# Designs tried in a protein design run: designed miniproteins, single chains. Part 55

Each design is a single chain, and the fold is of that chain. pLDDT is the mean over its residues in the fold that is shown.

## One batch from the design tools (miniprotein)

Design m2020
Fold by ESMFold2-Fast:
Structure m2020 (fold): chain A 62 residues (1-62)
Amino acid sequence: MTSQETRELNKELAEKAAKYGEEGDREKAIKYMEEMAKKARELGDEEMAEIIENAIEDAKKA
């Protein structure tokens, strides 16, 4: 996807998830990612939503 909205969402997700993860606040990072996945689906970007959902599952396993 090359939508400006999708790019901005992905950048914001990466920055916030990395910050929360580094601070050891996994629960906040996961909840933030869940909201981003929901927004991606609302934008019709199912591929991005699946990527985020997979990242959430990986975070839960760590």
Scores: mean pLDDT 70

Design m2021
Fold by ESMFold2-Fast:
Structure m2021 (fold): chain A 61 residues (1-61)
Amino acid sequence: SLEDELREKLAEAYQAIKDKAPREEIAELVREVERLAEQLTDPEVRQQALDMIAMMRSVVA
């Protein structure tokens, strides 16, 4: 499902941040997570995902 795919991709992005991967690589993963989140039809779930993405982006900025 989209939610499962989003969860897996979020885990990948978090792992990349922990591993101190290049900022460009992390940005690419975060952008893919954003694309998946935009496909969610549930506004509450989508907003939660976007908030998490914003937090990840702030860490790598």
Scores: mean pLDDT 78

Design m2022
Fold by ESMFold2-Fast:
Structure m2022 (fold): chain A 72 residues (1-72)
Amino acid sequence: MELIKKTVEAAEKGDIEKAKEYAEKLAEEEGLSETDKEAMISVAIMGAKGVLSPEQTKAALEKIVEENKKKK
């Protein structure tokens, strides 16, 4: 997914603001609940801060999107 890739790339570069922006856009595009949107933003910020690796950041974002699709 294009927005997941952009979020991970921003996080890899340590760009907290861009990672947050892309995570917010991803949550909006996927129609996530407020709780899942906050989780997605938190994952992007943690990735940008280096708390999560780029691989872990990608996996966490993909998991949130997949869980949302199961609720439809």
Scores: mean pLDDT 80

Design m2023
Fold by ESMFold2-Fast:
Structure m2023 (fold): chain A 55 residues (1-55)
Amino acid sequence: TKAQELLEKAKNASLEERLKLYREAMDISVKNPNDLETLKAAAELGRLLREALDA
């Protein structure tokens, strides 16, 4: 899925790129609120960003 592709890109991306990918995943999630897979990918991206900020 598009959400899974964004998550994979984020794992090897800089913090700035992760922010961009997270915003894109959130935008897709807002447009497709019943897409649980996209929601999970957005949540995982948010977790990765939080961990990076707390490290």
Scores: mean pLDDT 74

Design m2024
Fold by ESMFold2-Fast:
Structure m2024 (fold): chain A 101 residues (1-101)
Amino acid sequence: MQVTLTVDASGYDTVAWYRLRPDGRWELVAKIDIKDNSKTTYADSVKGRATISFDKATNKVTLTLSDLKPEDSGLYLAVAGDAEELRPGDTVLGAQWVEVP
């Protein structure tokens, strides 16, 4: 099983995907630095299972999570910016709930 999350990144240099934990804290899942040759960063919990990519033709950033685990369930938030954590006033590009059986 896999899930694919896509957001429009037009006008942004960096997109980060965050996940809301059951304890109410946000955690970074993956980040892409479009301006830095599409350099990617992944959380240890998703390394080897996650791919974040940018399509220049559509200006979309896509996060794909494969080999889904129950702990991958939650609210996923795409944010424009280079922050390691969500900050008040950050620009939200998209939100999606992910359910894993």
Scores: mean pLDDT 77

Design m2025
Fold by ESMFold2-Fast:
Structure m2025 (fold): chain A 78 residues (1-78)
Amino acid sequence: MKEEKGKKLAKEIEEALKSIENNEIKIEATPDKVTITIKPVEGMENAVAAGVKARLKEIGIEAEVEAKEGEVTVTVKL
């Protein structure tokens, strides 16, 4: 039932990230992991990454967050 777990997790993450949603967000769920790609305002990658990590921690989700030029990638392993 990892597919159901991935879909539920993706929905919880989407709902949590709505509070910082002035950026383009893409969510991809696989049986192994949920990957979220966020394109923040240039120069805000670290701030958005920190906000996402804090928000996910609030709802009990452990995630790996990477900030790169123009992109923040969040990976949650299932």
Scores: mean pLDDT 71

Design m2026
Fold by ESMFold2-Fast:
Structure m2026 (fold): chain A 50 residues (1-50)
Amino acid sequence: KRKEAKELGKKALELAQQGKLEEAKELIRKALELDPFSEEAIKAGELLEK
């Protein structure tokens, strides 16, 4: 499951960088459900911060 969370977090980062914020938010949520400490998902969330 940690590998799944990491891959979802990486995809969320890519989507955030592309400006696909809604898709990125969904993947961040999913990744954090699998691993609340996913570094990639946390970084993606920081990119989306105000």
Scores: mean pLDDT 76

Design m2028
Fold by ESMFold2-Fast:
Structure m2028 (fold): chain A 70 residues (1-70)
Amino acid sequence: METLTVRSSFTDADGRRVTADGTLSEQEIEDIARQIAAFEAELEGREPTEAMIEEERERILAVLRAHAAA
């Protein structure tokens, strides 16, 4: 089981800065990758493939690890 912790910041409706700490599980990363692959496939009028899902998963993991290392 691989788990990555991500810290996110955003501005709320009142202009206040809000910081949220989150932990993304391997399953959540996979679910996000599936959604992105499905969206990309739909834009091209095709079905998502396992290869597309795997590529998106690896890309998400690489980005999260780069942020964790910085």
Scores: mean pLDDT 66

Design m2029
Fold by ESMFold2-Fast:
Structure m2029 (fold): chain A 77 residues (1-77)
Amino acid sequence: AKEAGEKVKEILEKAADEEGDPTWRFAGNVLKELAEKGDFKGAAEAARTLSQIAEDEGRTNVAKAFKEAADILEKAA
């Protein structure tokens, strides 16, 4: 269960590195904290919202990473 947060952070860190935008690492840390608290549903909803924001900004790789993170968090719930 807590490993889901670590995996989500890893996926988001890789996407942020590819985009050259470190601000997405903060979003990954927030999702990890929610998962560590057992709030997988809240973390998944946050990841979906962030995916939509990233798509609106043209950050396709980050948007895909957040969508994948949401799927992982929902499966962990």
Scores: mean pLDDT 73

Design m2030
Fold by ESMFold2-Fast:
Structure m2030 (fold): chain A 55 residues (1-55)
Amino acid sequence: SKIERDLEIVKKSAEHLREMLEALKGNPNSPQSRIDSVEKSLRLMEEQAKKLEEE
């Protein structure tokens, strides 16, 4: 179904954002604005995944 495909895409996006966030946090020279942006995107993806799982 479309919901299953959308959920898979959102979960993969969240995984990539988590990996990016870990890499950014592992580098003390990373701009805080970039860390904040990735954290916000990750939060939105996790909320979207939860919403899709409840449908």
Scores: mean pLDDT 83

Design m2031
Fold by ESMFold2-Fast:
Structure m2031 (fold): chain A 64 residues (1-64)
Amino acid sequence: MSQEEALEEAEAAFERGLEYERKGDIEKAKQMLENAIVFYRGLPPTERVRELLERAERRLEELK
């Protein structure tokens, strides 16, 4: 489904953000996490999407 593909794209951006954070590239980590947030906000606001969005927003806040 198109929504599953969009969710996979959002998850990929989130994981790339975590990889950059592990490497110490905080600016790229922030960029990837913000991209993940944009993708999640474009999805229907289901319970799962809200939880994933909150997870990404919390991680981004920790890097600021």
Scores: mean pLDDT 81

Design m2032
Fold by ESMFold2-Fast:
Structure m2032 (fold): chain A 55 residues (1-55)
Amino acid sequence: GAHMEEKQEELEREIVGLVTRERYDEAIELVKKNKHLLTEEQVKSALETLEKLKK
């Protein structure tokens, strides 16, 4: 894939790793720092899901 696609896949793996370890705040921060690699819809969905799981 293109370098952008590779960065998106790596970001997804890092987010999943943090979620698996119940490190939701770090996963939320990672999404916010890398929002330029994601669509607006993906950012919104990810943040809503992570905030829900945090409870």
Scores: mean pLDDT 79

Design m2033
Fold by ESMFold2-Fast:
Structure m2033 (fold): chain A 67 residues (1-67)
Amino acid sequence: MVQELSDVSKRYYDLKKEGKLTDEEAKEINDLIQKAVDALKAGDFDKAKEYLDKAQKKLDESEKKSK
């Protein structure tokens, strides 16, 4: 779980740095990552996993988009 959070956060940072994310996409993904962090702090690993999976799917979609 912690490793998955780190991997998702790194992908988000790298894509944002490369200009592959719009401001709206970056905001949506960051919101999901923040919700995952909050769930982990609350001990809700199922919710944390759900938010991380959603963030990962949005990152995958952003990588495939033509600009």
Scores: mean pLDDT 78

Design m2034
Fold by ESMFold2-Fast:
Structure m2034 (fold): chain A 60 residues (1-60)
Amino acid sequence: SMKEKLIEEDIKGVKLAKKEIEDPNASDFQKLLWQLVLGSGIFAIEKIDPEKAEEVKKEV
C-alpha cells in the first residue's frame, strides 16, 4: 500500500540520519540538522503507524 511505501522510505531516512549523527567528523551543526531529520522521520511514521514508530525508536 502507499502507507507501507511511505513508512519504508521514512525508516530509510531515519537510519541514514542516525549514521550521519554518529559520524565523528560531522560538525555540531551538521549533527543538529540530522537530528531534525531523525525526529521528522519518526514523527511521520508515528502519524501513519504508531506501533511501527515505537519499534523504530528502539533501534535509534
Scores: mean pLDDT 85

Design m2035
Fold by ESMFold2-Fast:
Structure m2035 (fold): chain A 58 residues (1-58)
Amino acid sequence: KEIEKLKILKESAEEQVKMLEEELAKETDPVEKATLQKLIEISKKTIEEAEKKIKELE
């Protein structure tokens, strides 16, 4: 079911954001911090797109 797949994608992306935020909190290198911040933004965008598609299918 498409909605089920989108919910799994959203959950996976939410887990990824949590892990990246934990790494960002421990990181001291400004270059690595910038990379982690970009990855967090990409994952958050994935969550937003998945939510939009779920709403469109409901």
Scores: mean pLDDT 82

Design m2037
Fold by ESMFold2-Fast:
Structure m2037 (fold): chain A 96 residues (1-96)
Amino acid sequence: MKRYVLGIALAPADRAALAALPEEERQRRLREMAELAREAVERAGARVLETRIIAPDTVVLEIEAEDRAQAEKAGAAVVEALRRAGVAASAAVSEA
């Protein structure tokens, strides 16, 4: 297993919508997104080591995967899970 970092970045419109919310609702949505991302990574066969919310609008997951292809598959699974929840996002994969 190798370590990777998944950076989840919201599309500009969704980032702006999140920023317009009251702090409590914004924090709740970020936690919901982080949980959906964690579940999507695990369903893709990778292991989540840590989930971090980087204020105001970014979710970062440190994951363990067999290779970069599995890490990229996990990132794609996160994007799809967020899309189903009504959030447009992209995932960037980097080596930890």
Scores: mean pLDDT 83

Design m2038
Fold by ESMFold2-Fast:
Structure m2038 (fold): chain A 86 residues (1-86)
Amino acid sequence: MKLILTARNLDDAQRQRYLALAAEYRSRGYQVEVEEEGDTLRITIGGLSVEQMVGEALRAIGLGLDGHEVKVEIEGDTLRIEITLA
């Protein structure tokens, strides 16, 4: 299974939190891709079980709890989370 996290309208502190999350996933041996575009960050994580995906999705949403909008979408084996921060 695959998780795609898109975080928009990031400040420097928020960006560092998401980059730290990506580094943690890499340290656990997951396939991680990070794309940066201005104030937007996209993190793709592959090789997750269903249980791992649920836990990591909740963690990713938790990083955006100070934001304005959270969108969650499931399509096949891919979970997409889009967070727009304040």
Scores: mean pLDDT 74

Design m2039
Fold by ESMFold2-Fast:
Structure m2039 (fold): chain A 92 residues (1-92)
Amino acid sequence: KEKYKKLAEKFLKKAEESTDPAERIAYYQIAYELAKKAGYVSEELRQKYIDAEVELALWEIRAVLGDPEARARIDRYNKIKEELKKEVEKEL
């Protein structure tokens, strides 16, 4: 429980400090999942998670419509998400 809480706080801070939209989405999603496992999700984090999910869904729609920038962001997001999953597993 305590390890999940510390990791959630770490990734929330990384999301707030990141200027890359794909990194921000991946960090907010990981922070939210870790906060759920810790048994506590702040209203602020829940809202950031919802905003991230909406932005990702909009990128998916744009990519289907042929937007190459949206496709590139999704590809980068997927790569970051895989790297973060491995980082979380190492710290647990």
Scores: mean pLDDT 84

Design m2040
Fold by ESMFold2-Fast:
Structure m2040 (fold): chain A 63 residues (1-63)
Amino acid sequence: MVDEIYKKAMEAIKKGNIDEATEYMNKLLEMGEEARKQGNYDLAERIYEKVREISDKIDELEK
C-alpha cells in the first residue's frame, strides 16, 4: 500500500501534475503518523523518507 501510493505520487510528478502528487504525499504523511502512533518507528521512517523525496521533486517542478 505505501509503495503503491509512492508509485502513484512519482507518476503524477512525471506527468507534471503537482496537485495529484501533493494529494498522494499527504496520504503518505497520514500513514507515517499512524505508524508512529502504533510504535512502528521503522515503517514511519521509511514513509517519511518517501515523503521527503516527493516534496523535493514537487519543489523542483515549481521552481
Scores: mean pLDDT 83

Design m2041
Fold by ESMFold2-Fast:
Structure m2041 (fold): chain A 65 residues (1-65)
Amino acid sequence: MDGRSAGRAGAAAGAAAGGAGAPSLTWEVMQDGKDSRGVAEGARKGGLASGDEAGAAASQTAALA
């Protein structure tokens, strides 16, 4: 629960960076969207589509460390 500001800044920075790349993400999601149901389900299990979250989480950990 520590790193409140750092965590929020990291998430905001990740969102800003992701925002700029949102179109690209949409492209990949749309292309893989044919199997979106399976991908979304797999993302929860394996974190395949949660690569973005992994990046954000890593940034938070780095900010905390």
Scores: mean pLDDT 47

Design m2042
Fold by ESMFold2-Fast:
Structure m2042 (fold): chain A 63 residues (1-63)
Amino acid sequence: EAEPPVTEEILAEWEAAVARGLARQGLPAEVAEKLLEAVRRVLAGEVSAEAAQEEVDAFVAAL
């Protein structure tokens, strides 16, 4: 945990690490990218966590 707030740089590094982990688990890259986009939007204050989760769930269900 970083005591300072999450910056764009920290978010990008974390995003890359999460995407790598998801890809290693056999999840399609499209699902990993959609999840990371949703998280980024929540952290930017553009959408609520619940709305972001529903977007990801709908994307996965449409596959």
Scores: mean pLDDT 68

Design m2043
Fold by ESMFold2-Fast:
Structure m2043 (fold): chain A 58 residues (1-58)
Amino acid sequence: LDEEIREKAKKEVEEAIAEAKKNDKEAYAQLDPEAIEKMLEQTYELLKKKAKLADELA
C-alpha cells in the first residue's frame, strides 16, 4: 500500500514537471534533484493523508 502511494506520488510529480517543462523549459532546466525529491516527499505525504481519510470515512 505504501509502495502504491509512493508510485502515485512519483507519477504526479513527473506529470507536473513534464507540464512545467512543456510551458517553461528554462524553469525546468534550473530544477535541481533536491527540489524534485522534496516535491515527491510532499506529494507522497498528501496522498497518504488522503488515503487515510478515505479509509476512515469508508
Scores: mean pLDDT 73

Design m2044
Fold by ESMFold2-Fast:
Structure m2044 (fold): chain A 104 residues (1-104)
Amino acid sequence: SARAAMAAGAAATAAATAATVARLAGASEEAVEEAREAAEEAGEAALAAAEGDEEKAAEGAEEGAEEAEEAARLAAENPGAKAAAEAAARAARKAAEVAREAAE
């Protein structure tokens, strides 16, 4: 689904932004790494959705959301980094919903 691929692509961009914000805010290496892993998973979800593998896209987006949620937890002392990671988690959750709807 083009819509699922676009949603997962947006989630990957949000997670990459969260990693950058965390690094610039001086958040822990773990917070930066989790945000980067969230971007990789959302990127893989976008590729899976573009190939018509909606189930794999949903699973990748869900994994990306969990990693972005962990990035937000690890960045709790850095409000900007936490907010960026929370936005990435919401985008990944939305991407998973769109992919699951496409799989039906």
Scores: mean pLDDT 88

Design m2045
Fold by ESMFold2-Fast:
Structure m2045 (fold): chain A 71 residues (1-71)
Amino acid sequence: MAKKAAELAEEAVKLAEEGKNEEAAKKAAEALKAMGAIGDVESIAKVLALKGEEVGMVALARGIKEHAESL
C-alpha cells in the first residue's frame, strides 16, 4: 500500500510539472485513497483540483508525495 501511494504521488508530481493539473489531481487522489482517504477518487480529485488552483498544483502534489514517502 505505502509503496503504491508513493508511486502514484510521484506520477501526480510529473503531471503537475507538465501543466496537466486535472490529471495530476486525479493521480494525487489515487495516492490519498491508497493511504486510506475516505471517499471516491473522482470526488477527492475535484477537491484537490480546487486546492491546487489556490496553492499551486505542483506544490500540492509534492506535499502529498512527501507525506506518502514518510509513511
Scores: mean pLDDT 79

Design m2046
Fold by ESMFold2-Fast:
Structure m2046 (fold): chain A 64 residues (1-64)
Amino acid sequence: SLEEKIEEVRLRILLYESVIGSSELVAERSTNPELVARNEAERRRLEEIRRELEEELERLEKEL
């Protein structure tokens, strides 16, 4: 159903938010510049995916 699709997208957004939060914590607490740089690049990629999921959620909610 449309409601099930909305729930799935919301759960995926929460998962990506959790991973992004973990990446930010590593960046804040790590003194290793290579680890910080890799996590920053990964965080940007994850933030882009989250943005796409948020756009999909908005489209699905408008169909309700």
Scores: mean pLDDT 82

Design m2047
Fold by ESMFold2-Fast:
Order: C-alpha cells, then structure tokens, then sequence
Structure m2047 (fold): chain A 60 residues (1-60)
C-alpha cells in the first residue's frame, strides 16, 4: 500500500538522519548543526507516527 511504502521510506530516512546526527556529535560539529539535525529527526518521527496511525486505522 502507499502508506506502507511511505512508512518504509520514513524509517530509512530516520535511520540515515540518526547516523548523521551521531556522526556530527562524535565529530564535534557546531551546536547549530546538531540542533538542526535533531529537529529533522523529530519531524521525521512525527510524520512516521502519523503514517503509522493512518495504517492502523485502515487495518482496524
């Protein structure tokens, strides 16, 4: 389903962003960069949860 594909894309994006955030922290990136990546992670998580709730409604 389109929602299952979107959920998969969001999960992959979240993993990439988390890896990038961890690399930035370990590499001593500027605080502004770390905060921007954290905000991207938070937005991706919010969208993932939204899509997951929509999928749950379709299957209920």
Amino acid sequence: SPLEERLRELMEELLRLQDELNAAIDGGAPREEILALTEEVDRTVEELLRVQRELERERA
Scores: mean pLDDT 86

Design m2048
Fold by ESMFold2-Fast:
Structure m2048 (fold): chain A 55 residues (1-55)
Amino acid sequence: SPEEIAKEFDVPVEDIKEAIDYIKKNNYTLTPEELAKKFNIPLEVAKAVIEYVKK
């Protein structure tokens, strides 16, 4: 869940939710690197968010 990802990586849950919405708006075409740069979050957080939205 967004709350679990936020807790694991110590990132605000609002940032995780915005990242999820942004991935959906871009039809799941974003790479983890692009998401990490867009939201200024660690690459591992971006990977976790993308993996979550694919499930």
Scores: mean pLDDT 80

Design m2049
Fold by ESMFold2-Fast:
Structure m2049 (fold): chain A 82 residues (1-82)
Amino acid sequence: SMIEKLQEEIAKDPNNADAWNRLGDELYKQGNYEDSVYYWDKALHLDPNNAATWESLGRLLESLGHLASAERYFKRAEALRK
């Protein structure tokens, strides 16, 4: 599975922020929001400039109805890509 491949990648390189972000995204797709936040937090701890992770957190906040907070996270992601 994709999760198993990402876990293997993280085992080989635990500092790969993109792999941590992608693992969070896969768990989010499965509705496991607690674990998705944990892995996205790990990605941001390794690379706070990871725009993809800020977008992922924004999507979660939007899905939970926290629209103003989601907007702030999306703006942060946009600024990091400019």
Scores: mean pLDDT 85

Design m2050
Fold by ESMFold2-Fast:
Structure m2050 (fold): chain A 65 residues (1-65)
Amino acid sequence: SSRAQALYDRGLEYFNAGDYRKAIAAYNAAIDADPSFAEAYLNRGKAYEKLGDYEKAAADYAKAA
């Protein structure tokens, strides 16, 4: 839980910096640590949208619901 949260927080830092690829990598690590982490899926979806990967974004949004 705390590990997943720390990785997720790192992802948010990258996302806010506009570093969407690094954000996705951090969110991937957070999801690996906690596969039920809805917020990580939601924000990974947003990062995929920023990169134009709408299919992956839609899949992540479905996981977040």
Scores: mean pLDDT 89

Design m2051
Fold by ESMFold2-Fast:
Structure m2051 (fold): chain A 76 residues (1-76)
Amino acid sequence: AEKYLEELRKLARENASPEVAEAIVENAEEAVRAAKEGDLRKAAAHLTAASILAMAEVSGEVAKKLLDLAEKAVEA
């Protein structure tokens, strides 16, 4: 999980404004926490929020990579 979150933090901070990058990171971290606690509904909600934030500022290719990293962090 931490390795994918680290890659996500780097990619978000390179491609989004600082405020949006931090919001993406926080939602991904909360999704990982919720999944670890077994709250799959909360994890899905935070993944959805991260995806919406990424798609608002970031190119489609980079947004797709951010979502993939967040999903892998949740699965790990």
Scores: mean pLDDT 80

Design m2052
Fold by ESMFold2-Fast:
Structure m2052 (fold): chain A 58 residues (1-58)
Amino acid sequence: APTEEEREEILKKLLDTAKKYKDDPVVNKLVEAEARKLLDEGYITEEELAEILAILAG
């Protein structure tokens, strides 16, 4: 299982990437796919996925 520090670092990178590239349709889809994969692997929570998806939606 990932550590809390590893999860925080991954979440920060996903949020930063989502905010920076939300208007790029290719990167937007890749960030969504990566976030869903990281949820399935236990790196982020359902609430954190919802936050990322909200950013990507604008």
Scores: mean pLDDT 83

Design m2053
Fold by ESMFold2-Fast:
Structure m2053 (fold): chain A 89 residues (1-89)
Amino acid sequence: SMETERELAIMMAEVTAISSSTYYYKKIIENNKNADLEKILKQLEEDLKRLEEILKRAKELKAPKSVIEKIEKTIEEIKKTIQEIKEKV
């Protein structure tokens, strides 16, 4: 339905925003020794929780496999970034 397509589009815009923020945080932790790693970690953990909620909703909406795979890939990228920060804290 048009409503489902709109909801999926909004969720995928949020996935893209989280992906971009994760990339930005990765660059900060690589290049800035004074980065507040604990604050970045908390933000990434909140973003991870939100991505998991989006993934659950996308599956309920029977989103295309390509959409599900994009969300899952973003979840794996944020998990890797969280693990890298935890190794430095």
Scores: mean pLDDT 88

Design m2054
Fold by ESMFold2-Fast:
Structure m2054 (fold): chain A 59 residues (1-59)
Amino acid sequence: PPPRPELSPEQQAVADEIAAKLNEIGDAIDKGIAAAREARAAGASEEEARALLREGIER
């Protein structure tokens, strides 16, 4: 896609760092959600699913 708005090299570096941090946070959340979903599919309680989601995010 077009690089708009156009960023300076310094702004691009900062944007890349922010994107990397957001990706790390997103991965942690996705792992927690996946674990909770699998537990629910296996017949785990809502309480157990919430505990797994919490562990996935915090770990």
Scores: mean pLDDT 72

Design m2055
Fold by ESMFold2-Fast:
Structure m2055 (fold): chain A 57 residues (1-57)
Amino acid sequence: MEKELEEKIEEARRLFEEGEEIARRGGREGLLEGASLSAEGLGLVTTAISDLKEKKK
């Protein structure tokens, strides 16, 4: 697997973990910040999946 795919998945995972931690700590305000980080993580995962599909041919 190309390192670009691995890096995107790893980055997304870290964004999800950070978002959850912020949400747990910050209450309502933390939920907004956590949601923003989770959205970025989801975008990276979606891009990685699309790239993987292209590589498969």
Scores: mean pLDDT 74

Design m2056
Fold by ESMFold2-Fast:
Structure m2056 (fold): chain A 68 residues (1-68)
Amino acid sequence: MEYYEQGLKLLKEKKYDEAEEYFRQAIKENPNNYDSYLNLGKILLYQKKYEEAKKYFEKAEKIEKELK
């Protein structure tokens, strides 16, 4: 997935705001993409958006448990 892979690259480069945008787009294109929710949660954690990060981690866990 182009958006997900670009998000990973930006995360590795510590471009958190841009990485957030790409992971949000990856979720929009594939709402069941476990890895995009997990990585968006990590980005939000780096930005100290703890409550929002928790929601995305919980969403990722639910997808992994129920859809795989």
Scores: mean pLDDT 80

Design m2057
Fold by ESMFold2-Fast:
Structure m2057 (fold): chain A 65 residues (1-65)
Amino acid sequence: MEKEIKELREKAKKIKNEEVKKEVEFLLLTAESALEAYKKSNDPRALEIAKEALEEAKELIEKEE
């Protein structure tokens, strides 16, 4: 997940639509924060939040291609 978040951040820098770019950056921040929460608490709900945010960010990036 950490490597995937980093790779998606690099792709987000190339997004021309500023609104979509901000939304993707917010989703990646959410995924990172949820992953950190999972590491500290081992709460599977935090892991699911991280996965959902990451998948949504990926979908938005693909729509901008």
Scores: mean pLDDT 81

Design m2058
Fold by ESMFold2-Fast:
Structure m2058 (fold): chain A 65 residues (1-65)
Amino acid sequence: VDEYLQALYRAAQAKLKDPNISEEELRALVADASPAVQTRTLRFVERSNEKQLKAAITSLETQMK
């Protein structure tokens, strides 16, 4: 399983559930990932709207199962 996909799923899900979640809180959720993966993950979720986050979560769930 890809480390980035797992980190992205957790961060995207958290942002979708709490749109006001801080960058610090998102970073903490993916702290087990490498710094490069953390940065890529945070950049994606901060640039994504609700529709994009929902689409990403659905896609990632399909890929991880």
Scores: mean pLDDT 78

Design m2059
Fold by ESMFold2-Fast:
Structure m2059 (fold): chain A 55 residues (1-55)
Amino acid sequence: SAEIERLAAEAGTSVESARALVELRESVGLDFVLELARAMGVDPALVERIIELLE
């Protein structure tokens, strides 16, 4: 949890937003979620690490 909170903050997002991105990944796939993160100004590499930790 603390690691996820740290990565979410570093990515410029909240834990709630990070969890929403993980949920979206199941529906639309990883590539789309990473594109969405980039469009929102969130580092895709950090989002990928958050997804990895939540699995």
Scores: mean pLDDT 74

